# Designed miniproteins, single chains, continued (4), part 18

Each design is a single chain, and the fold is of that chain. pLDDT is the mean over its residues in the fold that is shown.

## One batch from the design tools (miniprotein)

Design m12599
Fold by ESMFold2-Fast:
Structure m12599 (fold): chain A 85 residues (1-85)
Amino acid sequence: SNIPLKGKTEDDLTEEERKLVEELIKEMARLARRVREEVRNDPAATEARLEALERAVSVDGERQRIVPTGPVVDAVAERIVAAAA
């Protein structure tokens, strides 16, 4: 849900939660690199999937309405998109 995360910042996370978020970012970055590798082998099919992922994790103004939001969630989504690009 957007609401529970909206009031949280990284300063509100415990040390364990911060480590978990960093591990998730690393794992998602690995998956994003895998998607980029698939683009090299099958650009048409993988490009469509990458575009769908970019829409799902969009950081544009509409993200507050379309995808779950919050400072932590937005940071993770941005890192995934950046790693995929």
Scores: mean pLDDT 55

Design m12600
Fold by ESMFold2-Fast:
Structure m12600 (fold): chain A 64 residues (1-64)
Amino acid sequence: LTKEQIENLIKALREAQKNNDDTLGKVAVAEMVKLGIISRAEADKIVANKDYEAAIKIVEEKLK
């Protein structure tokens, strides 16, 4: 994962959370699965719960 990819994911997830943009949130979470950050099952749970804050924390953990 590049720093730019991580920053773009955090930005998209924050915008989805702030605006209740479920379409943007789903796209960002799908990209997390594609990049191997989370499983499809974890992605489905995040989207179902609209818990994009949890997704942000997972992505931020990858910076450590």
Scores: mean pLDDT 81

Design m12601
Fold by ESMFold2-Fast:
Structure m12601 (fold): chain A 88 residues (1-88)
Amino acid sequence: SRKALIAEQVDRAIEEIEREGLTPELLAGFIPLVEEALEEGALSKELAERVVELLERALQTEAFASLPPGLQERARELLRRLKELVGS
């Protein structure tokens, strides 16, 4: 299903970021992907919790600070929505 494919893409993106490090390029691709996953209801509680942890870490990095301002705002809004969803 489309939801399963999007969830798989999010999982692989997290694995790439954990392997390669938090880069502006990986974050720029990750944020829209997670937004789509959230809109499609593709995030399990476990996957959403992993995304929250990663985004909280990302917001503390120079890589995040180098993103376009609009993308930084989208990431902060996304984190807020996910934290509300997870209850953390």
Scores: mean pLDDT 88

Design m12602
Fold by ESMFold2-Fast:
Structure m12602 (fold): chain A 93 residues (1-93)
Amino acid sequence: DSQAQRIGEQGLRQSGINMARINPDGLVQMAEWASTGSGNSGNSAARIVTHAADGGGLSPDNARRLRDLIERGRSQMDPDIADDTIRRLDDVI
């Protein structure tokens, strides 16, 4: 459902932006959950990390930590999601 997916994406975007500013350790947990490849939860966690990188509140040091976690777990992830997340984190570093 493309409409429900777009509405959900807005929530993930807001979560990522907020976590980058207020709870960067929560983003480390999201990167770990993304690396499990477990269904919608893993994919949502990866998108939260992507939105955090794109939202401008993420420090380069935290971006490096998140990139390392995603890279180590990429074989458990959707390849397109993993590649997009790494590219967005590289833009912060």
Scores: mean pLDDT 73

Design m12603
Fold by ESMFold2-Fast:
Structure m12603 (fold): chain A 84 residues (1-84)
Amino acid sequence: SEEAEKAKKKLVIETEKLLDFMLTHDFSTPPTSKEQEEIMKKFKEIIDNLFKAYDEAKKLGITLTRFQEQVLKKAEEAKKILDS
């Protein structure tokens, strides 16, 4: 369906956004500045968007790839840290 194709595409885009963000930003240093606070806020927004894309795909019965499942699991772990 058109709805399922849009959901699949959104899931790919949001997955790529998370991976790109993680590859281009260093999270090894604790946030000590407003720049780091803004980076963490953006990171949380990317994770939230990925979860929305996952929920949409799940409602439509879309099966995640092994890679997408691994990225989602990593996002869930990151969310727990951000919410702590």
Scores: mean pLDDT 78

Design m12604
Fold by ESMFold2-Fast:
Structure m12604 (fold): chain A 85 residues (1-85)
Amino acid sequence: SPELEQLTQETLERASTLSFEEQLAYLQQLNLEIRRLSGTDKEKAIRLLQVQRELYRWLAKQYPEYKELLDKQIEELDRQIKQVQ
């Protein structure tokens, strides 16, 4: 969807301006927001899960030494997204 594509692009652009430590903090903030929204706005929570998956894919490209760990997180997110759609 255009909304998902725009949100993903904005998220990746923001992440690209951050240090590694700030990128990890950003991921934690996104996780908290997803949990908050899961009880009140499931559609937005699902969109943020999809954005988080794209952020992990981008991080795997930026930090190849963490690729195996990040790929596992991507697989878990793919499974979760498929179960809730």
Scores: mean pLDDT 85

Design m12605
Fold by ESMFold2-Fast:
Structure m12605 (fold): chain A 106 residues (1-106)
Amino acid sequence: SAIEEMKKLIEKLKEAVKNPEKYSVEEIKNIVLQLTQLVQQPGIPDELIVEAVDIVVDVAEVFKDDKELLSAAKDFLMQALQKLQNPSYILQVIGHLLRVIGLSLD
């Protein structure tokens, strides 16, 4: 299921944030692109979308020197924002999106 796949990818990104030296930027970018596709599926709960947003933002900060990864993270955040129903989560994701945009303008 899309939910189970998202949970597995979130766990991989958590490992990459904890041990960045063990992961290639290309692998991380591919995971973010997969999350962007999965978040567009119907039935993904807001809480799981926010979990994915939080870890994608952490990944963007750890790997901020890779502009393609920052672009992929922005695309993910924009798709997540369109799917969220909870207003407090929407506001949180807008803040994260602005921060990631700031990183890419350095």
Scores: mean pLDDT 88

Design m12606
Fold by ESMFold2-Fast:
Structure m12606 (fold): chain A 91 residues (1-91)
Amino acid sequence: MSQATLDRLSELAKRLLEDPNDKEALKELFKLLFGFTPSDELIKTFLEETPKKVYNEILEKLSEGTEEGVRKAGGPFIFFYTIAMQKAPYK
């Protein structure tokens, strides 16, 4: 991952720590991490299914602007994202 991508992830994570309901920041974060833009329904379900403490821990790790931070955030992020995908089907 490039340093520019890590810096942008850090900026988005800090923005989301201040405003957890910033859907545009969260959509850009998903696009940078996974290469696709999630639907509004998927974002809503992800926020409902992800415990606030875990969500804050993910954002804090991403805010570090390091490969290590992204690796530590990635597992929990993917886990709750997968749960959200199962509960918010694309059809």
Scores: mean pLDDT 80

Design m12607
Fold by ESMFold2-Fast:
Structure m12607 (fold): chain A 68 residues (1-68)
Amino acid sequence: GPEVDETIVGTGGEASKAAGAVLAKLDEEGRENALKEALEQLSRFPKDAEVTVEIRGKGKEVKVTVTE
């Protein structure tokens, strides 16, 4: 798959804030799509869950997983 542009680790609320900061570095279209996908996936986890957010392909692919 595409190279990982950025990896963010934190609790749901912290990960959302960090993802927003990373997405600000992407182009406008990639940023809008990646932000939507990241927030939708993050909403599936409790606020106290530690998650990893991976952004790939200039925001075209976003994956959120629980880190242990």
Scores: mean pLDDT 65

Design m12608
Fold by ESMFold2-Fast:
Structure m12608 (fold): chain A 63 residues (1-63)
Amino acid sequence: MADEVIELAEEAEKARQAGNEDKARSIGRRMVELLRAHGADVGSPEEAIELGVAMRKEREAAA
């Protein structure tokens, strides 16, 4: 789960940097569904992307 969420967050950030906000939002919706399936309380695609980015930063800081 965590690895998949982190990968999706990276894809969403790349889409945003490329100016493709619709693609980023679509990825965020997949992240919302995945996170909710594992008991996370996320209400929006943007919130899900932000959580995934935070998880990636935490993993990088622990390395």
Scores: mean pLDDT 79

Design m12609
Fold by ESMFold2-Fast:
Structure m12609 (fold): chain A 80 residues (1-80)
Amino acid sequence: SMEDIKKLLEEIEKAKKEYEQTRKEGVDRLNALTDELIAAQRASPEEHARAAQRVRDTFAEGEKKMNELKKKIEELKKKL
């Protein structure tokens, strides 16, 4: 029905907004960690290793969430 199509389009738009918000939050967090990484690189190998691990973990978490949202969007589009 047209009502079902409207609901699917609304869910797709909501998921797209979550994707863009997740991307923005990821960029903001990585920018903050970039300053930490630069400072850690100058301080010690141990501090650099810890900062580098935080960058990797943050990237992996963001990528996982974005991939889940992308998959959700594609599945919703298939129902149209």
Scores: mean pLDDT 85

Design m12610
Fold by ESMFold2-Fast:
Structure m12610 (fold): chain A 65 residues (1-65)
Amino acid sequence: GMTSAGTAAAIARDTGREVTTVVGGVRVVFRGISPDKVEVRANGRTAVAENAREAGELAAELAGG
């Protein structure tokens, strides 16, 4: 099933692993890089979020605006 971007980001943060999901038809990868930081990768772009909610918002931005 499709996991929401925020949930995928939270799992990546909590596990320190890469979690892949789809946002707006675009593949997004989340990676926990510290207890409070999540790396977001989509469309050949990378951004760092300070929490899972921000990571979900950045995923939507990188995926299509």
Scores: mean pLDDT 78

Design m12611
Fold by ESMFold2-Fast:
Structure m12611 (fold): chain A 85 residues (1-85)
Amino acid sequence: HMAELEERIREALEKYIRLMEKVLERAKPSDTVEEIEELFEEVKKEMGLTDEDIAEMKELFRTHRDLVDRLGVPIAKELEEKAKK
């Protein structure tokens, strides 16, 4: 059953990374925090994600911090490298 939990966390991370990637594609260096929050909401709707989906992802991340750190490090590294390009 732990293997299913890890898979769910990986799927949640992939969705979250894709969401952030789309936000970064639309965001401009001059954008404020409020403008970035608006982009986040827009992309969330386009991806068919609900507030409940986001809340579930955040809860999974908080509850399984060690797994997120271990699985998310490669994904975060990829995001950082892509943002620098």
Scores: mean pLDDT 72

Design m12612
Fold by ESMFold2-Fast:
Structure m12612 (fold): chain A 67 residues (1-67)
Amino acid sequence: MSVEEKVKEAIELVKKGDFEKAGEVLASIQDELPAEALQEYSRALSAIRTKDKDKAVEALEKLLEKL
């Protein structure tokens, strides 16, 4: 799967409340991200760790825009 497809999978997992699997998917793409995407990546990871669905979705959608 492409990095974009993995980010989209993470969005769907967050919407379902599966924060653990969303975090695992997101961690798997860390080394494939451009530098300009790292800030949104960090925000998404933080929101997933705190189980903040709205912030996680927003950060992941912004991450997709950077890809």
Scores: mean pLDDT 82

Design m12613
Fold by ESMFold2-Fast:
Structure m12613 (fold): chain A 62 residues (1-62)
Amino acid sequence: TVEEAARRAEEAGRAGDAEGAREAASLGMQKNGPGEQSAYAAARRGDATGAGAAASIGAFEG
């Protein structure tokens, strides 16, 4: 589910948990895709909003 993936990715991004953000993004439809990679990068930067957005975009594009 896109919304659940986005929320989990935002939580991981707030915590600076890059792996958690990537895993959350994969709960959508795409695995190891651009959405997961973008969520990982955003969370590594501590960007919660970016991590959530990446998870949502990945579901749309994948």
Scores: mean pLDDT 67

Design m12614
Fold by ESMFold2-Fast:
Structure m12614 (fold): chain A 81 residues (1-81)
Amino acid sequence: SEASRRNAEEILELLERIAREGTLSEEDLRRAEELERAIREQPLSREAQREVLERLLRLNEGLPEEEREERIERVLREIEE
């Protein structure tokens, strides 16, 4: 849906900003809370969820690659059900 696509785009934009700054600002946190509420009304598609998850895990650059892949697989299995 249009709302689902818009929510995914806004999440990706927020994640890109956080990645550049390296830390969550108060405005970023407020925006994340707004997006969380929007997603409750219009859940993301499976493809959008995967993209968001991949970006989110890149923000945790300190995590081992094996652990990042394991987390992606776990979350996607939950979504697949």
Scores: mean pLDDT 64

Design m12615
Fold by ESMFold2-Fast:
Structure m12615 (fold): chain A 112 residues (1-112)
Amino acid sequence: SALTRELAEETLGVYEGLLADLDARAATASPEARAVLDELRATLEGLLAELRANFETVSAEQILELVERATAALEEAAARLRAAGDEATAAWLEGQAEFLRQYRAVLEERAA
């Protein structure tokens, strides 16, 4: 539907923005933090590629699932960095995860 395509386009923009912000953060990160951020980047790139590959056929439910998977990846990366003592990068990732949770709620309401 036209609505589902709009949600897909907006979600592509959100993922592209997250990747750009992640690249900026990784540029000044410690080697240990960079390893976690590089792994997170690969996961987010995979989700973006999945959305792009299925752009014309993706359902609203599948878009919500992709946002949930991105949120989980951010939370897992944040937990790893917090355990490693990088509280600043962990807090930033937690903020990104919270943004995606709120974004998902808005998408769910719009898709209803």
Scores: mean pLDDT 89

Design m12616
Fold by ESMFold2-Fast:
Structure m12616 (fold): chain A 96 residues (1-96)
Amino acid sequence: MEAEVRALLARLRATTDPAEAAAILRQIARIAAETSDIGLVRLALDGLVDLAEERPELLPLVREALMEILRETEDKEILLLTIGALLKVIGLEIDA
């Protein structure tokens, strides 16, 4: 799954299609919400925050992906990590 998340993040960085970006973000969110690997969740969340900083036009889509992780996760650690990532993304939107 780490190789898959890295490949999805690379595709997300390369795409200019908002519909493709949304589909990739939804897939990353699903992997993060369903995994028991906290290291994988950290990789996904760090990648999404970095992307939002580099590409502010994707901020709304990244926020929606983080909200999807929050809705779907049953793991308290994933919930707390995702809240931290969401606060960073909201901070970027306020500064924009």
Scores: mean pLDDT 83

Design m12617
Fold by ESMFold2-Fast:
Structure m12617 (fold): chain A 73 residues (1-73)
Amino acid sequence: LFLEAAKLTVESLNLEESDLEKLKDPKSPLFRETRAVFLRAVEELGGDVEAAKKLSVEELVELIRKALEELKK
């Protein structure tokens, strides 16, 4: 479910591989927007938003990386 939410986030924000470095900085506007869209996607899919809020920066970046890999196939 989190991977599906990450795919929706990538599509909504038109994220690319070059954006992954910016997403590693929790102070970046891109990270804040990506996290907000991801949490909304989790809610829309009926997932556990509280569990999603506990994801680290590294865990969220890894989910976005996996989503990008799957969407390019």
Scores: mean pLDDT 81

Design m12618
Fold by ESMFold2-Fast:
Structure m12618 (fold): chain A 68 residues (1-68)
Amino acid sequence: SEVLERVLAIAEWLAAHGRLTAEEFRRALEAEGVVDEETIERLAELVAASPSLEALKEGIRRLFRERE
């Protein structure tokens, strides 16, 4: 999915710059406009719940498998 690839790229970019927080991820996703508000909120909660970037990326992939 092109949307999944973009969401993962945003998470990786923010992590590489030490900016991966729920709020920064929410703002970046809102600016991109590629996912709905409900998906943005679920993705932001995944940031808060994930102990690492790899855990977050796996959570994102699972969320997108549920939504197709």
Scores: mean pLDDT 83

Design m12619
Fold by ESMFold2-Fast:
Structure m12619 (fold): chain A 64 residues (1-64)
Amino acid sequence: MDGDGYLDKEELREFLERNPEFRPLADKDGDGTISDEELEAFIAERQAALGIDDGRVNIAGLTA
């Protein structure tokens, strides 16, 4: 991601690694490791809330 505010699965993983305060939103087990399944589920939930279906989430939705 280059500042457009949208993260794909790998970019979301890197964002959550740098911002551990948001990891509980995707890390359902609380083990400190976010699986691909957890990221995909989180993206699907966020996409449904925002009406987006391109496999990305908007960072503003994580902070607001």
Scores: mean pLDDT 67

Design m12620
Fold by ESMFold2-Fast:
Structure m12620 (fold): chain A 83 residues (1-83)
Amino acid sequence: GKASEQFVEQLREAGFEEIGGGDKFYFPELGLGNPEGEVIDVSKLVTMYLMTGGDDTYDFFVNKLGWKGSKEEFERLMNLIVP
C-alpha cells in the first residue's frame, strides 16, 4: 500500500516535497534520491531500512524528519511500505 497519511505529513513537515501521489519525496538537505534533485522514492526509504537497519532509519526519522511517534508506530508504517 501507499505510505500512511501520518508518514506523508511528517515527511512534508520535515521539508520533503510530496510528488507522485505519496510515492516520492524530495529532501534537499540530505541529498537522498535521484541525481536530478534530492527526491526520495518510498522504495529508497525501504532500502535504507533494510540496509542500515530499523534503529538507524528510526533515528533518521526522529532526528531529521521530526517523527514524534513511537518506534512501534514507525515499524507499523514501515510494514505498510515493505510487502
Scores: mean pLDDT 58

Design m12621
Fold by ESMFold2-Fast:
Structure m12621 (fold): chain A 95 residues (1-95)
Amino acid sequence: LEERLRELIERLREAIRAGDTEAALELFEELGRVATELVAASEDPIRRTSLVFRLLAEHLEAVEALRRQGALEAARRLEELGRRVLAEALAAARA
């Protein structure tokens, strides 16, 4: 799963650079799912917190990159998706 997380981050960044907004949204949703699974599987509170912060950092970078490209609607959709995904990851980290 950790290798999958790294691959998804790389693919997300590539999709954003290419202006492929639909791929970016799909990749971020999958990234959130994988990150939440890793959080739930981790017994280490520090590792759980680090995973949540990594997800938050990638979300913020992606939203800002889309805004800089003028993809304002895609940025809004990603912001809304990110709120849901981050809430799920935080709930898993707290459990």
Scores: mean pLDDT 84

Design m12622
Fold by ESMFold2-Fast:
Structure m12622 (fold): chain A 68 residues (1-68)
Amino acid sequence: ATGEATAKALEQVAPSLTPEQANFARDAAAEIRADPAKELEVRQGLYARLTPEQRRALSQAELDLQNA
C-alpha cells in the first residue's frame, strides 16, 4: 500500500533507535499515513537524521514487509 509499508517499517525499527529518534520515526510514520504524498519528503528528512547502520536496518525492514 502507498506509504503503509514505509510507516510499518518505521514502527518496526523504532525500538532499535534512541528514544528521540524513535519518537521522530513514529511521528514520520503517522505523517506518512495522514498524507502518503509526503512519503518521499518525510523519508528524506528522517534518513538525514539516521546513522548509516540505522538506515540499513530501516531498508531491511521495508524489504521484509514487501516480502511478507
Scores: mean pLDDT 76

Design m12623
Fold by ESMFold2-Fast:
Structure m12623 (fold): chain A 58 residues (1-58)
Amino acid sequence: SLEEELREAALLLLNGRVGEALKIIHDLQKKYNLSKEEVQKLLDKVLEIAVELSKKRF
């Protein structure tokens, strides 16, 4: 699902695997024919998920 792929990208980003995280976003852009604005919103969502995952330890 889209949410699972964004969560995976967020985990990759938290582990410093920026290139692999961006590959997921690129693949989603192609799959869903996303505009640059929509891609930016996905990147913002990935960052939001990454921040929440970093807090989830407590």
Scores: mean pLDDT 81

Design m12624
Fold by ESMFold2-Fast:
Structure m12624 (fold): chain A 90 residues (1-90)
Amino acid sequence: MTEEEKEKLVELSLKLAEEAEERREEIERELEELVRRGEATEEDREAALRAVELFIEAARAYKEGKKDEALELTLEALRLGSETARRQLA
């Protein structure tokens, strides 16, 4: 990845983390509803909630000046989100 791509990825992650933190209860409720309806598994719910938590941690790390840690947390969150999306398509 280029430095420009890393910077944009972190900026997007900060914006997503703000929305995720504000909507955490809504996201958790929606995930519970999807599991209850049989449209998602408990594992999918746990992975999605963990990704949200990692995005929030990435935003905090970035604010503390831990840019490398923020990038690592962002990539881990995206990995979990990608895995969840792949399972939804299966």
Scores: mean pLDDT 73

Design m12625
Fold by ESMFold2-Fast:
Structure m12625 (fold): chain A 83 residues (1-83)
Amino acid sequence: MIEEALRRIQEAGKLFEEGNYEGALQLLRQTAEDAKKRGLPDLAEGLRLAREALKALQEGNDDLAEKLNEQAVKLFEKARKEE
């Protein structure tokens, strides 16, 4: 599951870079719900923070987006080490 979720995170990043912000946000939300159902709370929380970071970027709050992304990355690495 973690490798599948990380691939979906990469796909969401590509969508965001291509200007498909809504698609990126939706994919992250769906992946977070999948992570919760699979009992991966750190991955789910990291995905929630990544989604909030995209929202912060949309609102022009780059500092908040950077902090949220840093926290999300730490949670993804923690989830990866627990598998």
Scores: mean pLDDT 79

Design m12626
Fold by ESMFold2-Fast:
Structure m12626 (fold): chain A 89 residues (1-89)
Amino acid sequence: SEELEKEFDLGALILAAATDLVMLRKYPASAEELIRFAETVKRLAELAKEIGNEDAVKDAVDYARQGLELATDPEARKAFEEALKVAEE
């Protein structure tokens, strides 16, 4: 069941994004680490929207917004803006 595999992948992305955000808030983060987190959030948003999981879409919006609070580098900010656009479109 491709549907069940997508639900499992969504759960893994939610856990990965939540864990990454905790670490990024606890320790000084590089622009590269923030960009990788933004890519994870964008993938979370894309998959959540494909499945129709509204709670996961809301999590992606929240994570992208929190990433923007942490990001000062223009490339990192652009990556979170792209993730937010995917989640909110």
Scores: mean pLDDT 88

Design m12627
Fold by ESMFold2-Fast:
Structure m12627 (fold): chain A 125 residues (1-125)
Amino acid sequence: MDELRAAIREAAKLVPKEYQDEVIALLEAMLDAILAGDEAALRAAAKALMDLALKSEETLEAVVKMLFELRKKYPGLANLLLGTLLDSMSREDAKRFIETMRKVVDPSDKEGMALIEGLELRVEG
């Protein structure tokens, strides 16, 4: 658990300094909700993180980069977080999020590209 929380704090360094503490707190709240099986708390924290991410194109790109960095060490958790965030937002915001993922993902990251395609299919359905 402590190693995972340390990885979250490390990945959050990719977010602008003024938002790092809030992003860390929201990711830790999502993690705690997942461990407790508290779907309402998970949705609330996910919505708050997306409301923060959607403040600007820069914050959205930074949050996406942070989640892809976390995915390098904890792919299962990062995939769950990405899916939950997408499910917590409007269809319009979800499309913007997916477009940002395509913009920031490394084209050589085949697993990352496959994840984006899977998430897009869920949003389009």
Scores: mean pLDDT 82

Design m12628
Fold by ESMFold2-Fast:
Structure m12628 (fold): chain A 74 residues (1-74)
Amino acid sequence: MEEKYQRAVEALKEIPGIDEETARRAADAAYQALKYYGPKGAFEATRQVLLEAGLPESIARIAAARIVYALTSP
């Protein structure tokens, strides 16, 4: 569980414009949404946090896809 969370944060930090604070906020939102609403909820929660942080929608969608993969991969 903790390893998947850290993997998600690291995946987000690889994307230009996402600092560690934003990566942790997005990862936390995705993790909470995944627990209650599944992968689609995690994707939308991540996308929303990044859009509110000022990132373009294209980058927010790529980041959301990466974090969902990181949290749901073995």
Scores: mean pLDDT 79

Design m12629
Fold by ESMFold2-Fast:
Structure m12629 (fold): chain A 80 residues (1-80)
Amino acid sequence: ALSDEEKKRIEEDVELFRKLLEDYLEKNPDISLEEFKEKAEEALKIYEERAKEEFSDEAVEVLKKELEKVIEEMLKKHEE
């Protein structure tokens, strides 16, 4: 089970990640879906690596899944 501190930090990281990707799309309106996906996956890796230094393996897995969900939601909005 996740600690309350881990839950709070995951929620904060997920929100920051979503804002980061939204800001990137706003600044790069001509970006292809493939290029956006690559950038999003790069950002996810950075968040995952930072989390590994401070969180349990379980918390890192939860964070990764939540970030992957954000990427999928954003890709669907920009699909044909």
Scores: mean pLDDT 81

Design m12630
Fold by ESMFold2-Fast:
Structure m12630 (fold): chain A 77 residues (1-77)
Amino acid sequence: SKEEAEKEVEKLIEETKKRMEGASLEEQDKLAKEFSKELKKIVEKYPDLPASVQAGLQIRAVGEITEAVLKAKQAAR
């Protein structure tokens, strides 16, 4: 369901943000790439969702992680 997909995406975002806390700049880049792969797996797990909903989940998740990476890089510099 949409609610289950949203919960899995939210959990992935939270776990990735926690792993980025205290991570080096190189580790942050690796975590961002890992996040993209895991996000794709979640979307593939819910093929019954409308394409617009799938796209919305991906856009939101990528945006939140991109913002977290930028904030972490600013704090590290």
Scores: mean pLDDT 76

Design m12631
Fold by ESMFold2-Fast:
Structure m12631 (fold): chain A 89 residues (1-89)
Amino acid sequence: SALDLLIEAAELVLEAIEKYAPEATDIIARARELRRQLERETDLARAIELARQLLALGDEAMATLTDEIDEGMLALQRGVASLLLKKAE
């Protein structure tokens, strides 16, 4: 379902932030809260907006990184999540 794709996209980005940008503790906390909200959301349009906000936190986390490999790995997962979000739309 579209909601399942959005949850998958959100989980990919959150896991990537936690793994590659573990020092971005405020971004991780915000991403975890958005993921919890998304898990309880039943309206598709609202779920899409929550997923977009979580993906934007992936972009914020990438901006904090100085390690090219960690940035590349997070960018890769963010790219996959973007495709899942587009498929859900």
Scores: mean pLDDT 89

Design m12632
Fold by ESMFold2-Fast:
Structure m12632 (fold): chain A 71 residues (1-71)
Amino acid sequence: MFTAEDVKKILEDNGVKVEPGTIGRILTGEIAPVGNVKKAVLALQKKLGLKEDGVPDAALREALSKALAAS
């Protein structure tokens, strides 16, 4: 099972401060995937079995939305 709490933990473990909307803003590109955010995106891609390129694309958004909805 993959939950919003798991996503927050991965972000925090990679030095990204998590606030309401932070996950959505990373996925829409409002927050640039650089430094710690890029590390967090790579960790999320690895956890979800996606291509580990550090780019928050439509595939990452779809997989995350599906995982969160399954919780």
Scores: mean pLDDT 73

Design m12633
Fold by ESMFold2-Fast:
Structure m12633 (fold): chain A 84 residues (1-84)
Amino acid sequence: SGVELAKKGLELIKKGIETGDGELIEKGVDLLTEALRTKDEEAKEIAKEALKLLAESDNPEARRQGEILKVAMEMAGVEVDVEL
């Protein structure tokens, strides 16, 4: 389901930020982008939480992946007020 993909994506992003692992951040954003294609409202809320975490990170890969997620969220009709 889109919700399960989004939850897994968020957990990978959290772990990637905590460990400095840019590959985990990228994988997490890939899963969230896939989850957003399901048009699930709960997946959109999880993506908002993930975007805030990426925006607060000083990791350059987190900021890069945050820009990708922001575009995917806007394409899915999500209002995004987060600056990266």
Scores: mean pLDDT 85

